Designed miniproteins, single chains, continued (3). Designs and how they scored, part 71

Each design is a single chain, and the fold is of that chain. pLDDT is the mean over its residues in the fold that is shown.

## One batch from the design tools (miniprotein)

Design m10603
Fold by ESMFold2-Fast:
Structure m10603 (fold): chain A 87 residues (1-87)
Amino acid sequence: SSMRQKRREEALRLLKEDPDNLKAGLLLGEILAEDGELETAKLVYENLIRKDPNNAEAWENLGRVLEKLGKLEEAKKYFEKAKEIAA
């Protein structure tokens, strides 16, 4: 939708200004995954985890992206990591 495209553009702008904006990174990853841009969503979540390795939501969402990409064993490890962080 037009609103989702605007949110995507805003998240991209914020990340260009501050690549460490974790909220913008998480939002962008979610929008990209919903749009089926799975490889790009993976890169966004990997960058987010590198900056904030204790973000359980990012690990969980990356796991879901990896499942959609057919990387089932890798996805399982990311889900396990998300549970460890959330506990």
Scores: mean pLDDT 83

Design m10604
Fold by ESMFold2-Fast:
Structure m10604 (fold): chain A 62 residues (1-62)
Amino acid sequence: TQEEIQRLIVEGSRLLSQGDVEGARRKFEEAARLAEEAGDLELAERIRRMGRAMEQHGLQSP
């Protein structure tokens, strides 16, 4: 389960680098859901924050 969560995070990051914001968002949401199901609410929150930060940097870039 931890390995699956990590795989989804890596996949989401890849999709962002390819310009697929929608696909990346789905992958991060899936990873957060798996963390929640595993009882790790702190990890789920971190994943959601990470996804938002990466999405903002990809779209707005200073």
Scores: mean pLDDT 75

Design m10605
Fold by ESMFold2-Fast:
Structure m10605 (fold): chain A 57 residues (1-57)
Amino acid sequence: ILELLKEKGALSAGEIAKELGVSVGTVRKRLRELEKKGLVVSQKVGKTTLYVVSALA
């Protein structure tokens, strides 16, 4: 997930699930864990939630 976000930039949970070939539920669970660690930030854009890497450069 982190490598995909670094490569593609901002993605929704559904887009990440499609790229990785896993369920959206699995992606959302992993994204929550990454947000708790401060590695990923969620941003609401209209009706869609996008995720980006928040790691230091």
Scores: mean pLDDT 75

Design m10606
Fold by ESMFold2-Fast:
Structure m10606 (fold): chain A 67 residues (1-67)
Amino acid sequence: EEFLEELAEKHGLPREQVEAAYRSVKALHDINNETLSEEELRAEVERALRTIKNGTPGGKADAAAQA
């Protein structure tokens, strides 16, 4: 999974965190019986990483869910 290392370097995050995001995305889609292409999977992981890098992963979005 070479793109995970590239995403880690691109976003300045540990590879362990990128791998965790990848597993979370894949598990979510597996539960829904969805098959993602490598490009789609990479895009979803990158979105998750951008949310983490922004520093508010559970901030504004979570506030709506907790209402």
Scores: mean pLDDT 68

Design m10607
Fold by ESMFold2-Fast:
Structure m10607 (fold): chain A 71 residues (1-71)
Amino acid sequence: TEAGELLLQGNALFKAGNYKDAVKKYEEAIELDPNFYTAWRNLGEAYLKLGDTKKAEEYFEKAKKLEEEKK
């Protein structure tokens, strides 16, 4: 899917240490699929690397809620 492709692009940027650009790709993935809990989780990881612990926690909570909703 397009959202899945954006997630992979974000993951490549994250692995390269380009956390701010990774955030943009994860946000684009979420815009296409707001229920994409993996993208929300990875967005939280990117914000942790950027030092924004509060945003990271919010996005991890969102990802957890969406993952539980899928069941």
Scores: mean pLDDT 85

Design m10608
Fold by ESMFold2-Fast:
Structure m10608 (fold): chain A 64 residues (1-64)
Amino acid sequence: SSLQQKAQELLQQSDELQAQGDKIMKDMATNPPETLEEGEARAQQAGDLYQQAQQLRQQAQQLL
């Protein structure tokens, strides 16, 4: 169904956003930020991506 297809697309987008957030956190672990402010900014970027991923997963579940 179109709803199932849309749900799958949302889940895929969610997984991609989760992976982007994970990459930021991993990159910070291997190349630590020079300042506390830079570290907080990068952590916030990852947090925003995780929040977006969670919202997309919630939307996908509402379609199923």
Scores: mean pLDDT 89

Design m10609
Fold by ESMFold2-Fast:
Structure m10609 (fold): chain A 68 residues (1-68)
Amino acid sequence: SIDTIIEGALKLYEELSTETAVRFFRWWGRENNIPEELVEQIIRAIEEGDVERFVELLREALEWVQSR
């Protein structure tokens, strides 16, 4: 489920450096053809440590992936 993926992503975010998390989500966004603007917003949320915004944007991106 989307909630399970978000839980995993939050654990990854807590365990990885900001640099590694940014590289991972940029790669993941490209692989899933997520709009670049949405990927950049996710990256900014990670860099700013805005967990609530990160979760909201990641949910939007996952819904985009599931709609395909």
Scores: mean pLDDT 82

Design m10610
Fold by ESMFold2-Fast:
Parts: sequence; structure tokens; C-alpha cells
Structure m10610 (fold): chain A 64 residues (1-64)
Amino acid sequence: FDERVRRFRDALLQSGDDPAVGERELERLRAEAEKINPSTADAYVMTALLGALDLYLKDARDKV
């Protein structure tokens, strides 16, 4: 999962913080998270991480 997060950040940087690219990569991460049982502690961690990435994307939008 860390590799996916790094790819998200790299893609966003390469696009000049384009929100459309960020949203596309975030959707990919959500698809990966869906493979994890939603009733487990891992699902909680994934939800928190996806929330943090959403905040990062909003911050990137505000900068441009």
C-alpha cells in the first residue's frame, strides 16, 4: 500500500498538482482498499489513510 501512496504523490507532482489526476489515483487506492475486509482494523487504517490523502488533494487544489 505504501507503494500505491507514493505513486499517487508522484502522479500528482508530475501533473503540477492537477486535481483530476489526484482524484483518479485516489479512486485507484479506494479500489485497492475494497479488497480489505471492511469490518477489520485494517479497514479503519485504510479509511484514515484515504481521508488524509483527500485532505492532501484539497490542500493541493487550494495552492493552485
Scores: mean pLDDT 64

Design m10611
Fold by ESMFold2-Fast:
Structure m10611 (fold): chain A 95 residues (1-95)
Amino acid sequence: RVGGLERRYRLLKAAIDELKKRYQEAVENGASKEELQDLLDEINTLIDEVNRLIKEAERVYKETGDPRAKEIVEGAKKLKDELNQIKADLEQRLA
């Protein structure tokens, strides 16, 4: 159901917004490599969740033509891009 996908998108967006805040605070406060690794592990989990949401929303859009499903795909791809940028920075800091 598209409503379930919309709920999952909102929850993922909220989780990613909170992670972005924690990432900024960690960088500004000189967090340990252990703390940066924990953030990286959380980002990898969120990327997996976003990929699953994209796959399901693409399937729903293909089956129903519901434009809300297409909007979720587009929004989730933007969230994935944001997560990949933070991941790249964290991987560089941990190198």
Scores: mean pLDDT 88

Design m10612
Fold by ESMFold2-Fast:
Structure m10612 (fold): chain A 78 residues (1-78)
Amino acid sequence: MEEATKLIFEGERYLQLGDYETAIKLYEEAIELFRKSKDPSAKENIARAYYLLSQAYKRLGDEEKAKEYEEEAEKLKA
């Protein structure tokens, strides 16, 4: 869990620096770790990571992927 959370934090830093592709890779790695963790908070962290992926893809101009990840985040909140 701590390792996956660290990847989210690092991804947010790269997002602020404008390195959207690196941020996306870090968020994808974090999601994979959260899925394997079986921690009760993993669902909320995965939803957050999908929302951050949506924002990164918007910055890259990929509106279709941005919408897909936003919808995945909403499904996890519902």
Scores: mean pLDDT 81

Design m10613
Fold by ESMFold2-Fast:
Structure m10613 (fold): chain A 70 residues (1-70)
Amino acid sequence: SKLIEEAKKIEQEIQEEMEKLPLEERKEVAKKAQELRLEFIEAYDNKDEEKMKEVIKKLEELLEEVKKKV
């Protein structure tokens, strides 16, 4: 699925960027990323493409927040 591929790519970029952060900030980002990952899995199981797209947008927003801290 294209949506799964998009989510995976953003998650990988978040992981790469968060490794540059101090431990406490990395913990906060890791928690937010995990919460979004669970929301994505739930949306996928429910076949809710609109919710999957919303979660992808939130992942992109998290990535931008992390980049600003680096």
Scores: mean pLDDT 86

Design m10614
Fold by ESMFold2-Fast:
Structure m10614 (fold): chain A 84 residues (1-84)
Amino acid sequence: TEEAERYFLEGLRLYFQGKLEEAAEKFEKAIELDPNFADAYYNLGLVYAELGKLEEAIEYYRKALELDPNFERAKIKLEELEKK
């Protein structure tokens, strides 16, 4: 939806400003409005990875790939985190 897209774009802006917790909140709102929003799951994964919450990051990257199996960036991030 247009509202989900707006939250997603606000989340991106906050993420690039280093406001990680605020960015996560906006991506979570985007997902709440559009549960099939693969890009929002991927970016929420990026936020949680930067916060050191690797288990949550892995689950969000997996969800992004489940929604979009061709999401190469999410696949790469999963491989990086699962290498131990």
Scores: mean pLDDT 85

Design m10615
Fold by ESMFold2-Fast:
Structure m10615 (fold): chain A 61 residues (1-61)
Amino acid sequence: MSPMERALAELLLSSGASVEAVERFANGYLSLLRQQGAPEERVAAFEARLREVIAEIRARE
């Protein structure tokens, strides 16, 4: 996972965004990474982090 992707995950967690908004962003971003030919290991690492962010937001609701 890149430093920018880590920063994005932290921003999403702190933003107060809804689970639905974060899920839409996550799906779009992950699709974009795959379309750009990002390594699957990088995509998987960021997807795992986004799942953690979504779980944390769900726990706060």
Scores: mean pLDDT 77

Design m10616
Fold by ESMFold2-Fast:
Structure m10616 (fold): chain A 110 residues (1-110)
Amino acid sequence: MITAHAAPLELADEAELEAFRAEIDAALSVSRRETAYDEETGTLYELVQGRDAAGTHHTLLIGLKKVDGRWEGNLTVLTGPEFLDLSLDDISEELAAEAAEAARAARAAT
């Protein structure tokens, strides 16, 4: 059984971003939400935790970059109570480290 699922996420505008947030709020009894926006990179980071109708714990990790008026990135769904101690600060550090490694690899290749 998969405890983690990652999917690309593409939202056409602010209205789709708000609709996506509303769908999360409808699907989950939200217990925690953390949001951070990096103005330098145009990146939105969001962590949402809650329980579904069956009482199953989910942690949603959202990383979206604004590209040509659209939001593009990834949604990761972590299922289980073992992920309830995750914080956006920890996730943001990991995402920043991965982005820095990718940038270094790109510069080394060019």
Scores: mean pLDDT 71

Design m10617
Fold by ESMFold2-Fast:
Structure m10617 (fold): chain A 85 residues (1-85)
Amino acid sequence: MSPKEALLEALKLLKEAIEAALAGDLEKAEELAREAVKLLVDAGLISEETGERLIADAEAFLREASREELEAAKKQLEEWIKKLE
């Protein structure tokens, strides 16, 4: 997997994580966020230490964010995905 392909797949997984959180499936949302960050680490785009912090930050965001914040994050991810495709 190229770095660009890994980034694109990670962004798609993060979008799915937001969609799961919006649907009330926080367990699935956190699992998808962890999978997205793992892809970025495995592709060498971020360090293990950065990945651990991003997982913690993503899990906190998914648990604590309002619906409006989750919808804004989803829209931002959709724009980034379109630019990479």
Scores: mean pLDDT 85

Design m10618
Fold by ESMFold2-Fast:
Formats: C-alpha cells, structure tokens, sequence
Structure m10618 (fold): chain A 70 residues (1-70)
C-alpha cells in the first residue's frame, strides 16, 4: 500500500487521488480484485504525470501479485 500512498502525495489530479484512495482502501481490506480495478484507473488518469504514474503502477503490480497468490 506504500506505493499507492506515495502516488496520492505526488499528484494534484483529484480524480486520480479518489481512484488511488479507493484502491488503497480495497487493498487494506484484502479485496485485491477491487484494488486492481481502481489502481488501474489511477494509472490511466496519471498518464501525463510520470512520477505519480510510476508510484501508482507499482501499487497496481503489488495488488495484482496479491490477487494471483489467492
């Protein structure tokens, strides 16, 4: 969840922050499928913000890995 928190701190895009927060909350709840959906949306919204997009993408990879472990 650290990567998603970093992405929230790096971006000024409010829609991306909302998607990142929903993804982070789902990840903390163990709902990795929902986390992947919201974090993938955040990555798309952050296309023009490479540092925030990288942090969001790292969070997405972590959520996807956890989902694959189930």
Amino acid sequence: AEAAEKAIALTTNEEAKEALQKGLDAFKAGDYETAVVHLAKAVKLLRDDPEAARAASDGLREAARKLAEQ
Scores: mean pLDDT 83

Design m10619
Fold by ESMFold2-Fast:
Structure m10619 (fold): chain A 57 residues (1-57)
Amino acid sequence: DAAAAEIARYESLTPTERRVLDLAELGHSQREIAEELGLSVATVSRRLRRARAKLGE
């Protein structure tokens, strides 16, 4: 089941990766996510890329 596999991958994300992904899906830019979470834009970009890699394989 592809949907169950996607949910399992989403649950395998770190709490920060999940939060970054959720905010991106709500339409927030990487800069806005960085400001909201107290992270650098580079950190947000890197974690979002890792989260998408885990889900997009």
Scores: mean pLDDT 76

Design m10620
Fold by ESMFold2-Fast:
Structure m10620 (fold): chain A 85 residues (1-85)
Amino acid sequence: PLPTEPDPDLLELGERLEKQGKKYEEEGDYEKAGELYRQAAALYHLSGDLERAARLYEKAAEAYEKAGDDEKAQELRERAQQLAE
């Protein structure tokens, strides 16, 4: 298959959201971190960076699990697996 070139503007926004998510995760705000990681994953998916999108959905799932939302975490893990395949 032909390589899909990622959208640099969407990648930049995704990287900013990922960085903000990590900051909230380090501060113990796991719900906010999960939301930001999920948004970053969606931007990476739209940019064509499916590998990074899958990784960020996994990060979002981990954050929601730490927040006590196991159902949301499971849904996001399933999303990550679908993108990695």
Scores: mean pLDDT 81

Design m10621
Fold by ESMFold2-Fast:
Structure m10621 (fold): chain A 95 residues (1-95)
Amino acid sequence: SEKNDEIIKLLEEVSDLYTEIMRELEARGDTRALALFNLGLSTVLDLLEQGKDYSEIKEAIDRLRELMRQTHPELAEKVDKLAELLKKIAELKKS
């Protein structure tokens, strides 16, 4: 379906941004931030796969954004793009 095709495209964009953010955290040697970012994103993706309420998914996304803003504000633009893509996926799955 066109809706599923759109979700797949958004997930591909999420994967690309995830890879970029992970590489930048690795380059900084911040193993703790790397682990916490990976855990946070995995939590969001799990909630999306389980079809959890939009409010729960949005809360998890906002927690991930806040974590990255506090630890690596220089990555905020990429993290904000990731958050917007994840929110779009959640909205498409809700409808």
Scores: mean pLDDT 85

Design m10622
Fold by ESMFold2-Fast:
Structure m10622 (fold): chain A 87 residues (1-87)
Amino acid sequence: STVPTTPLSDEEIEALADYVAENADNPAIQTAGLLIVVGLEVDGHTEEAKRFLEAVIARLEQRLAADPSNTAARELLEMYRKTLEKL
């Protein structure tokens, strides 16, 4: 199998997505989330990138439903939706 030496597991993707969504109000964590997507894409892990984006989107939608006034969560959700659409 032509698999990279260090692909992200489904468990790692879920853990990272949960962390990014929980910290949507933190610009450094928002940047880290985008870098994860870019890194996965560059390494040819498009399916893993999509799974990560979908996991973050689901968590952000849940946060926004609980707090509709959370502007940071709304902005991050829009950005991740656009990123997923581009893939």
Scores: mean pLDDT 78

Design m10623
Fold by ESMFold2-Fast:
Structure m10623 (fold): chain A 69 residues (1-69)
Amino acid sequence: RAATLARLEELTRQFREAVAAGDYETAARLLDEMRRLLEESYARYGEYSPEEVALVREVTELILQDHRR
């Protein structure tokens, strides 16, 4: 789990940078990679960790903030 969480954190950081730069193509690719990692984590453990849920909420909030522009 630690390796998956660390990768999700790095992808979330890159996603914030991509959205701030207006690079929505990169942001979309990062979201797809995050989705795959979350699906793999759920398949292995049967649940999402609280840290994974918190990162998903952060990404969702960033998307909702950006859509108003």
Scores: mean pLDDT 73

Design m10624
Fold by ESMFold2-Fast:
Structure m10624 (fold): chain A 82 residues (1-82)
Amino acid sequence: SYTITLVSPDGSTLTLEVKSEEDLPEAEKKIRDFLISNGVSEETAEEFAKHVALSLKRAMELKADPEVVNELISEEVRKLLQ
């Protein structure tokens, strides 16, 4: 499974556990909603959340290191929210 932790500029956190591809639609929705709550436009948040969901799908297919995947996604979100 892949555990992703997202941090907002105010220190609020969202933790997601993705165990299978079946979890991706809910993860995408939660990421999108988190970004919108942090001031990202709906269109940008939707596009970015889809990008993250696709990245997670590819990581699962490749059996990528969950810790590395979490660090990469967390960094992308941090840069988007700055």
Scores: mean pLDDT 85

Design m10625
Fold by ESMFold2-Fast:
Structure m10625 (fold): chain A 73 residues (1-73)
Amino acid sequence: SPEKKKKAVETLMEIGALYLGLVVFARFGDKEKAKELLKKMEEIYEKNKEYLTEEQKKEVEEMIEASKKIVEE
């Protein structure tokens, strides 16, 4: 449906922007901000994952796992 496709695109764009921000803040030493962005990525994914294809879900899950490694000690 058009609504499902729109939600998928919006979800992927928002998660991508959050991931980029997380990487930048982590590199600047702002681990607290990076952790906040990770939490937002997880919340957006959980809320909207039904609109994503299996391939898109795998890509997002890989971004979340990479983000966890970036913010973990």
Scores: mean pLDDT 87

Design m10626
Fold by ESMFold2-Fast:
Structure m10626 (fold): chain A 65 residues (1-65)
Amino acid sequence: AKPKDVAAAGAVAAAGAGDGERARYHAELMSKNGGDPEAAKRAAEAAERGDAEEAAHYAQLSSLG
């Protein structure tokens, strides 16, 4: 798998578990590894405010971009 896909999977898993800090960390790794930076930013923001479902959605979108 590409590094951005691995980071996206980590962000989705962390967000689903309610771990906003870990989800944000993985979302940042996605943008650094060629994911969509706007979607990664939205995933990080959702994770930081505790919206695990939105964080997972945007993390997945970032991995596709």
Scores: mean pLDDT 70

Design m10627
Fold by ESMFold2-Fast:
Structure m10627 (fold): chain A 83 residues (1-83)
Amino acid sequence: MLREEALEAARRADELAEQLAEKIEELSEEQKEKLREIQRALAEGVREAARLAAEGREEEAARRLREAAREAAERLEELLKSL
């Protein structure tokens, strides 16, 4: 379960990263800061999910990872809308 969830999240992140890479040079300083904020929030969620998985709480880890990925995707979509 967790591995499948992580792979799906990684694929979505790769797709969004490719879209952002095309436009990265066009981002304003404010938009770049928002992007860094999204990246930090996602990294925190991933670390928390990894800790839960290490504790044998795979279902909770999977839910946390999905939540972090969904929140990051929503924020990235909003950032792209502002371009």
Scores: mean pLDDT 74

Design m10628
Fold by ESMFold2-Fast:
Structure m10628 (fold): chain A 94 residues (1-94)
Amino acid sequence: GAEFYLRLGKYDEAIKLAKEELEKDPNNATAHLLLGRAYLKQGKYEEAIKWYEKAIEIDPNNATAYYNLGLAYRKLGEEEKAQEYFDKANKILS
């Protein structure tokens, strides 16, 4: 599915398939994470942040979403905010 296209670098196709999954199940945390990752890989950091924030609303214990929020904020040059999200991810994993 969408993960396969993401791994191939076919980000637009991955986005299309993940959005189709959300039409079937709006609370699919995995689809929100895939959208975040696809936008992050495209350099669309603000868009990636929106999708990861939605993933956290669905699953507040998703360490992967917090790590990827940290990566997106680091790409935007917001290092202090990035570190805050990395710390949240580490606390969930502990």
Scores: mean pLDDT 87

Design m10629
Fold by ESMFold2-Fast:
Structure m10629 (fold): chain A 85 residues (1-85)
Amino acid sequence: SQQYVDLGQQYIDQGDYDQAIQYYQQAIDLDPNNSTAWRNLGAAYYRLGDYDSAIQYYQQSLSLQPSSLTQASLQAAQNRLQRQQ
């Protein structure tokens, strides 16, 4: 699963968020308890402006492993969604 997380990050760095999402989904398919893959999936959806999906995946990551970084990302996504009115 780490290989797919690393591939996803490479596509994020290239700005190809759709391809990154596919690799993070493959990482989750191999290991559904990979909190990093769930967090990174949330970040990819955040960059696409899909804050509802970003919130869902950040919450999934936090349910598996507490993280101040993931909590801050969740708050950012929630603030964006609330400001859409």
Scores: mean pLDDT 88

Design m10630
Fold by ESMFold2-Fast:
Structure m10630 (fold): chain A 78 residues (1-78)
Amino acid sequence: QQELDDEIEAGVLIIEAAVIKTTILNRDLSPEEIEEMLKRLEELRKRAQTLSNPQARADTLAAIDYAEELAKKKLEEL
């Protein structure tokens, strides 16, 4: 149960991070919209940190980190 729950949660979080990343890359967002994406990524990070499987946690955090880096770079360009 716990292992399956972690795999499902990790998959959901990775997909959510990928959606945010794709939105940042492909849309002309305002600074306020990018800041909201960063807040969403921070909530995903908190959830990722609760994953008990080390590999699932690492992979999920890596996906979130990449999306966050892109968001911050785009915000700096505005």
Scores: mean pLDDT 83

Design m10631
Fold by ESMFold2-Fast:
Structure m10631 (fold): chain A 74 residues (1-74)
Amino acid sequence: MKEELEKEATVGLARMIAGVANIIASKGTVEDLEEAARLYEEAARLAKEAGDEELAEEFEKKAKEYREEAEKLK
């Protein structure tokens, strides 16, 4: 069951990264929003690797939202 444990750990890591991204995004600067988007992109990649396609889609959507918000501030 090593594969199952690795997937669970990967999803947990993805969720933690998403949480950190939300904290960074709360600062509201272009740099923070761009960093939050990058973290959500990484979280989406990890979720996809773990086989959680729904979670990956949620994180990809959040990454796009933060990138769009950053672009509005440029």
Scores: mean pLDDT 83

Design m10632
Fold by ESMFold2-Fast:
Structure m10632 (fold): chain A 69 residues (1-69)
Amino acid sequence: MTKEEHIEAGLKYEKAGVDFEKAGEYLEAAEAYRLAAEEYRKAGLKEKALDADVKAGLLDIKVAVEKVP
C-alpha cells in the first residue's frame, strides 16, 4: 500500500469507530480506533496514530467502568 492508501484506510477505520460509538458498540469502536492507529503509523502520521490509540484506550476503560452495576 502507498502512504495515501494507509491514510484512507485509517480514516475509514476512524469513521467506523465513530459509527460504532454512536451505536453504543464501544468494544467494536475501540477495535476500529486501534486499526486506524495501525494504518496511521504505517502512513507516518504518528500524532493521528497516538490520538486513535488514546481513543481506543478510553473506550476500553469506559466499557469496563460502565459494565459495573
Scores: mean pLDDT 80

Design m10633
Fold by ESMFold2-Fast:
Structure m10633 (fold): chain A 65 residues (1-65)
Amino acid sequence: MEIDEAMAMIAAAVAKTLGLIKDAEIRDGTLHIYLEKETKEAEEAARQLERIAKKVGLRAEIHRV
């Protein structure tokens, strides 16, 4: 894992630990963010993860589960 991808995954792991997202994975150059909750806090976390992913050269996709 490259440092840039590691930074995105660290941010995602923090969001998951805080219960803001269900899970996240990097697949085919895309950060996949899995949302279980439709709260303002969860949506803000997903948007922050999208911004982090784009800054490190990854695409981002949000999946509602």
Scores: mean pLDDT 79

Design m10634
Fold by ESMFold2-Fast:
Structure m10634 (fold): chain A 65 residues (1-65)
Amino acid sequence: VQQQAIEMLENALKALSDDPELVKILEEALKKAKEGDLQGAIDILKTSKHPRLLALAKELEELVK
């Protein structure tokens, strides 16, 4: 689960690398996921209100339930 979450976050970071604000949010979420704090990663993604990051947060919620 943690490794899958990390891979999802890394893929999103590569896809959204042109937006510095989204990159910062994804890097913070990735840090939390690497620490084992998947709920913290989800919460960080939700602060963006960006449709792609909100979709990613929903997918991560399905992994941790």
Scores: mean pLDDT 78

Design m10635
Fold by ESMFold2-Fast:
Structure m10635 (fold): chain A 61 residues (1-61)
Amino acid sequence: AHLAEGEAARAEAERAAAEGRYDEALQLYGTSVRHYQAAGDTAAALAALEAARRLQEERDA
């Protein structure tokens, strides 16, 4: 459950970012990280954190 929920939240974060909804995308990446951590998927959680960091940099461009 948590892995699939983390993947769904990441997909929604990517969609929000593509639509310019940066604050919503960052919140959704945070949700994705929480679900990946609950699933024990450290690699997926770190990837979602890195995506959020890059999005923050793009927001400031």
Scores: mean pLDDT 82

Design m10636
Fold by ESMFold2-Fast:
Structure m10636 (fold): chain A 56 residues (1-56)
Amino acid sequence: SALIEELGKKYGLSPESLKNLAELYEKDPALAVALARKYAGLSEEELRRLVEELKK
């Protein structure tokens, strides 16, 4: 996914970390948003785009 590559390069995250955050968002969106902000600087909007991309 081009979005995984873009976000990984922008925030210094592995593809596995991004997929784990997206999976966590499906299970617990509040926790996923909090972890994304704390460890990566990812916004809720960017996390939501990642989840939608990975559902395709």
Scores: mean pLDDT 79

Design m10637
Fold by ESMFold2-Fast:
Structure m10637 (fold): chain A 68 residues (1-68)
Amino acid sequence: SLDDLLDQLLRALEAGDVDSAVRLLVELARSRGLSPQEIRDLVNEFLERVEAGVPAEDIVQWVRRRLE
């Protein structure tokens, strides 16, 4: 479910496992019907937030709102 994938994304981010977080984000975005270009844009915006030190919970809430 969306909530299960978002919970896994939160745990990956809290663990500093960026590779797993990106994989989960791509899986989630594909399940929501995003195009390859939209997925690339989403991943780039996600990585910018990770690199800027945005808290994991805030990143997950941003992803949730973006994919609703």
Scores: mean pLDDT 88

Design m10638
Fold by ESMFold2-Fast:
Formats: structure tokens, sequence, C-alpha cells
Structure m10638 (fold): chain A 57 residues (1-57)
């Protein structure tokens, strides 16, 4: 369930990036990382890094 929710948030974030909504995309990626934090901490860290990179674009 957490992985499925994180995947959904990741897809929403990518659509927001296409729309130039980088701050909203970063928020979705941070939410996805929180959903992953207990099941896959390494993937959660990569999600947080992706959120930072989106904002630095």
Amino acid sequence: SGIEEANKLGREARELVKQGKYEEAAEKLREAARKLSTENPVAAQWGLKEAEEVLEN
C-alpha cells in the first residue's frame, strides 16, 4: 500500500513538473518519500533528493 501510494504521488509529481509547478511537484515527492520511509528507506532518500533537484531546476 505505501509503495502504491508513493508510485501514485510520483506520477502526480511528474505531471506537475510538465506544467512547471515545481514546488507542488517537490511536495508530492516528499509525501512519496514519507510513504516509503518504513518499507524502503533507501528509496525514500532518493525521493527526497529528487524533490531537491526539481526545485533547483
Scores: mean pLDDT 78

Design m10639
Fold by ESMFold2-Fast:
Structure m10639 (fold): chain A 72 residues (1-72)
Amino acid sequence: MPIDEKEISEALVLMAYGVAKSIADQTKDAKAAEEGVEQLRKLKERHPEAKEVADEKIKELEELAKKLKEEA
């Protein structure tokens, strides 16, 4: 069975999202969430098959960054 490139790309997006969210949640630093968004945008550009998951996680990190800026 060939490896599903979409599943691998989606896993990479979810890992990058998880790291960025964890750092942002622990540090309360909006920059960590914003850096995560930028990393996910680059992953989406390189792996368009993961676009749907990347778009969802980008939106979640953008909302988190906005919330952290409002709490500062």
Scores: mean pLDDT 81

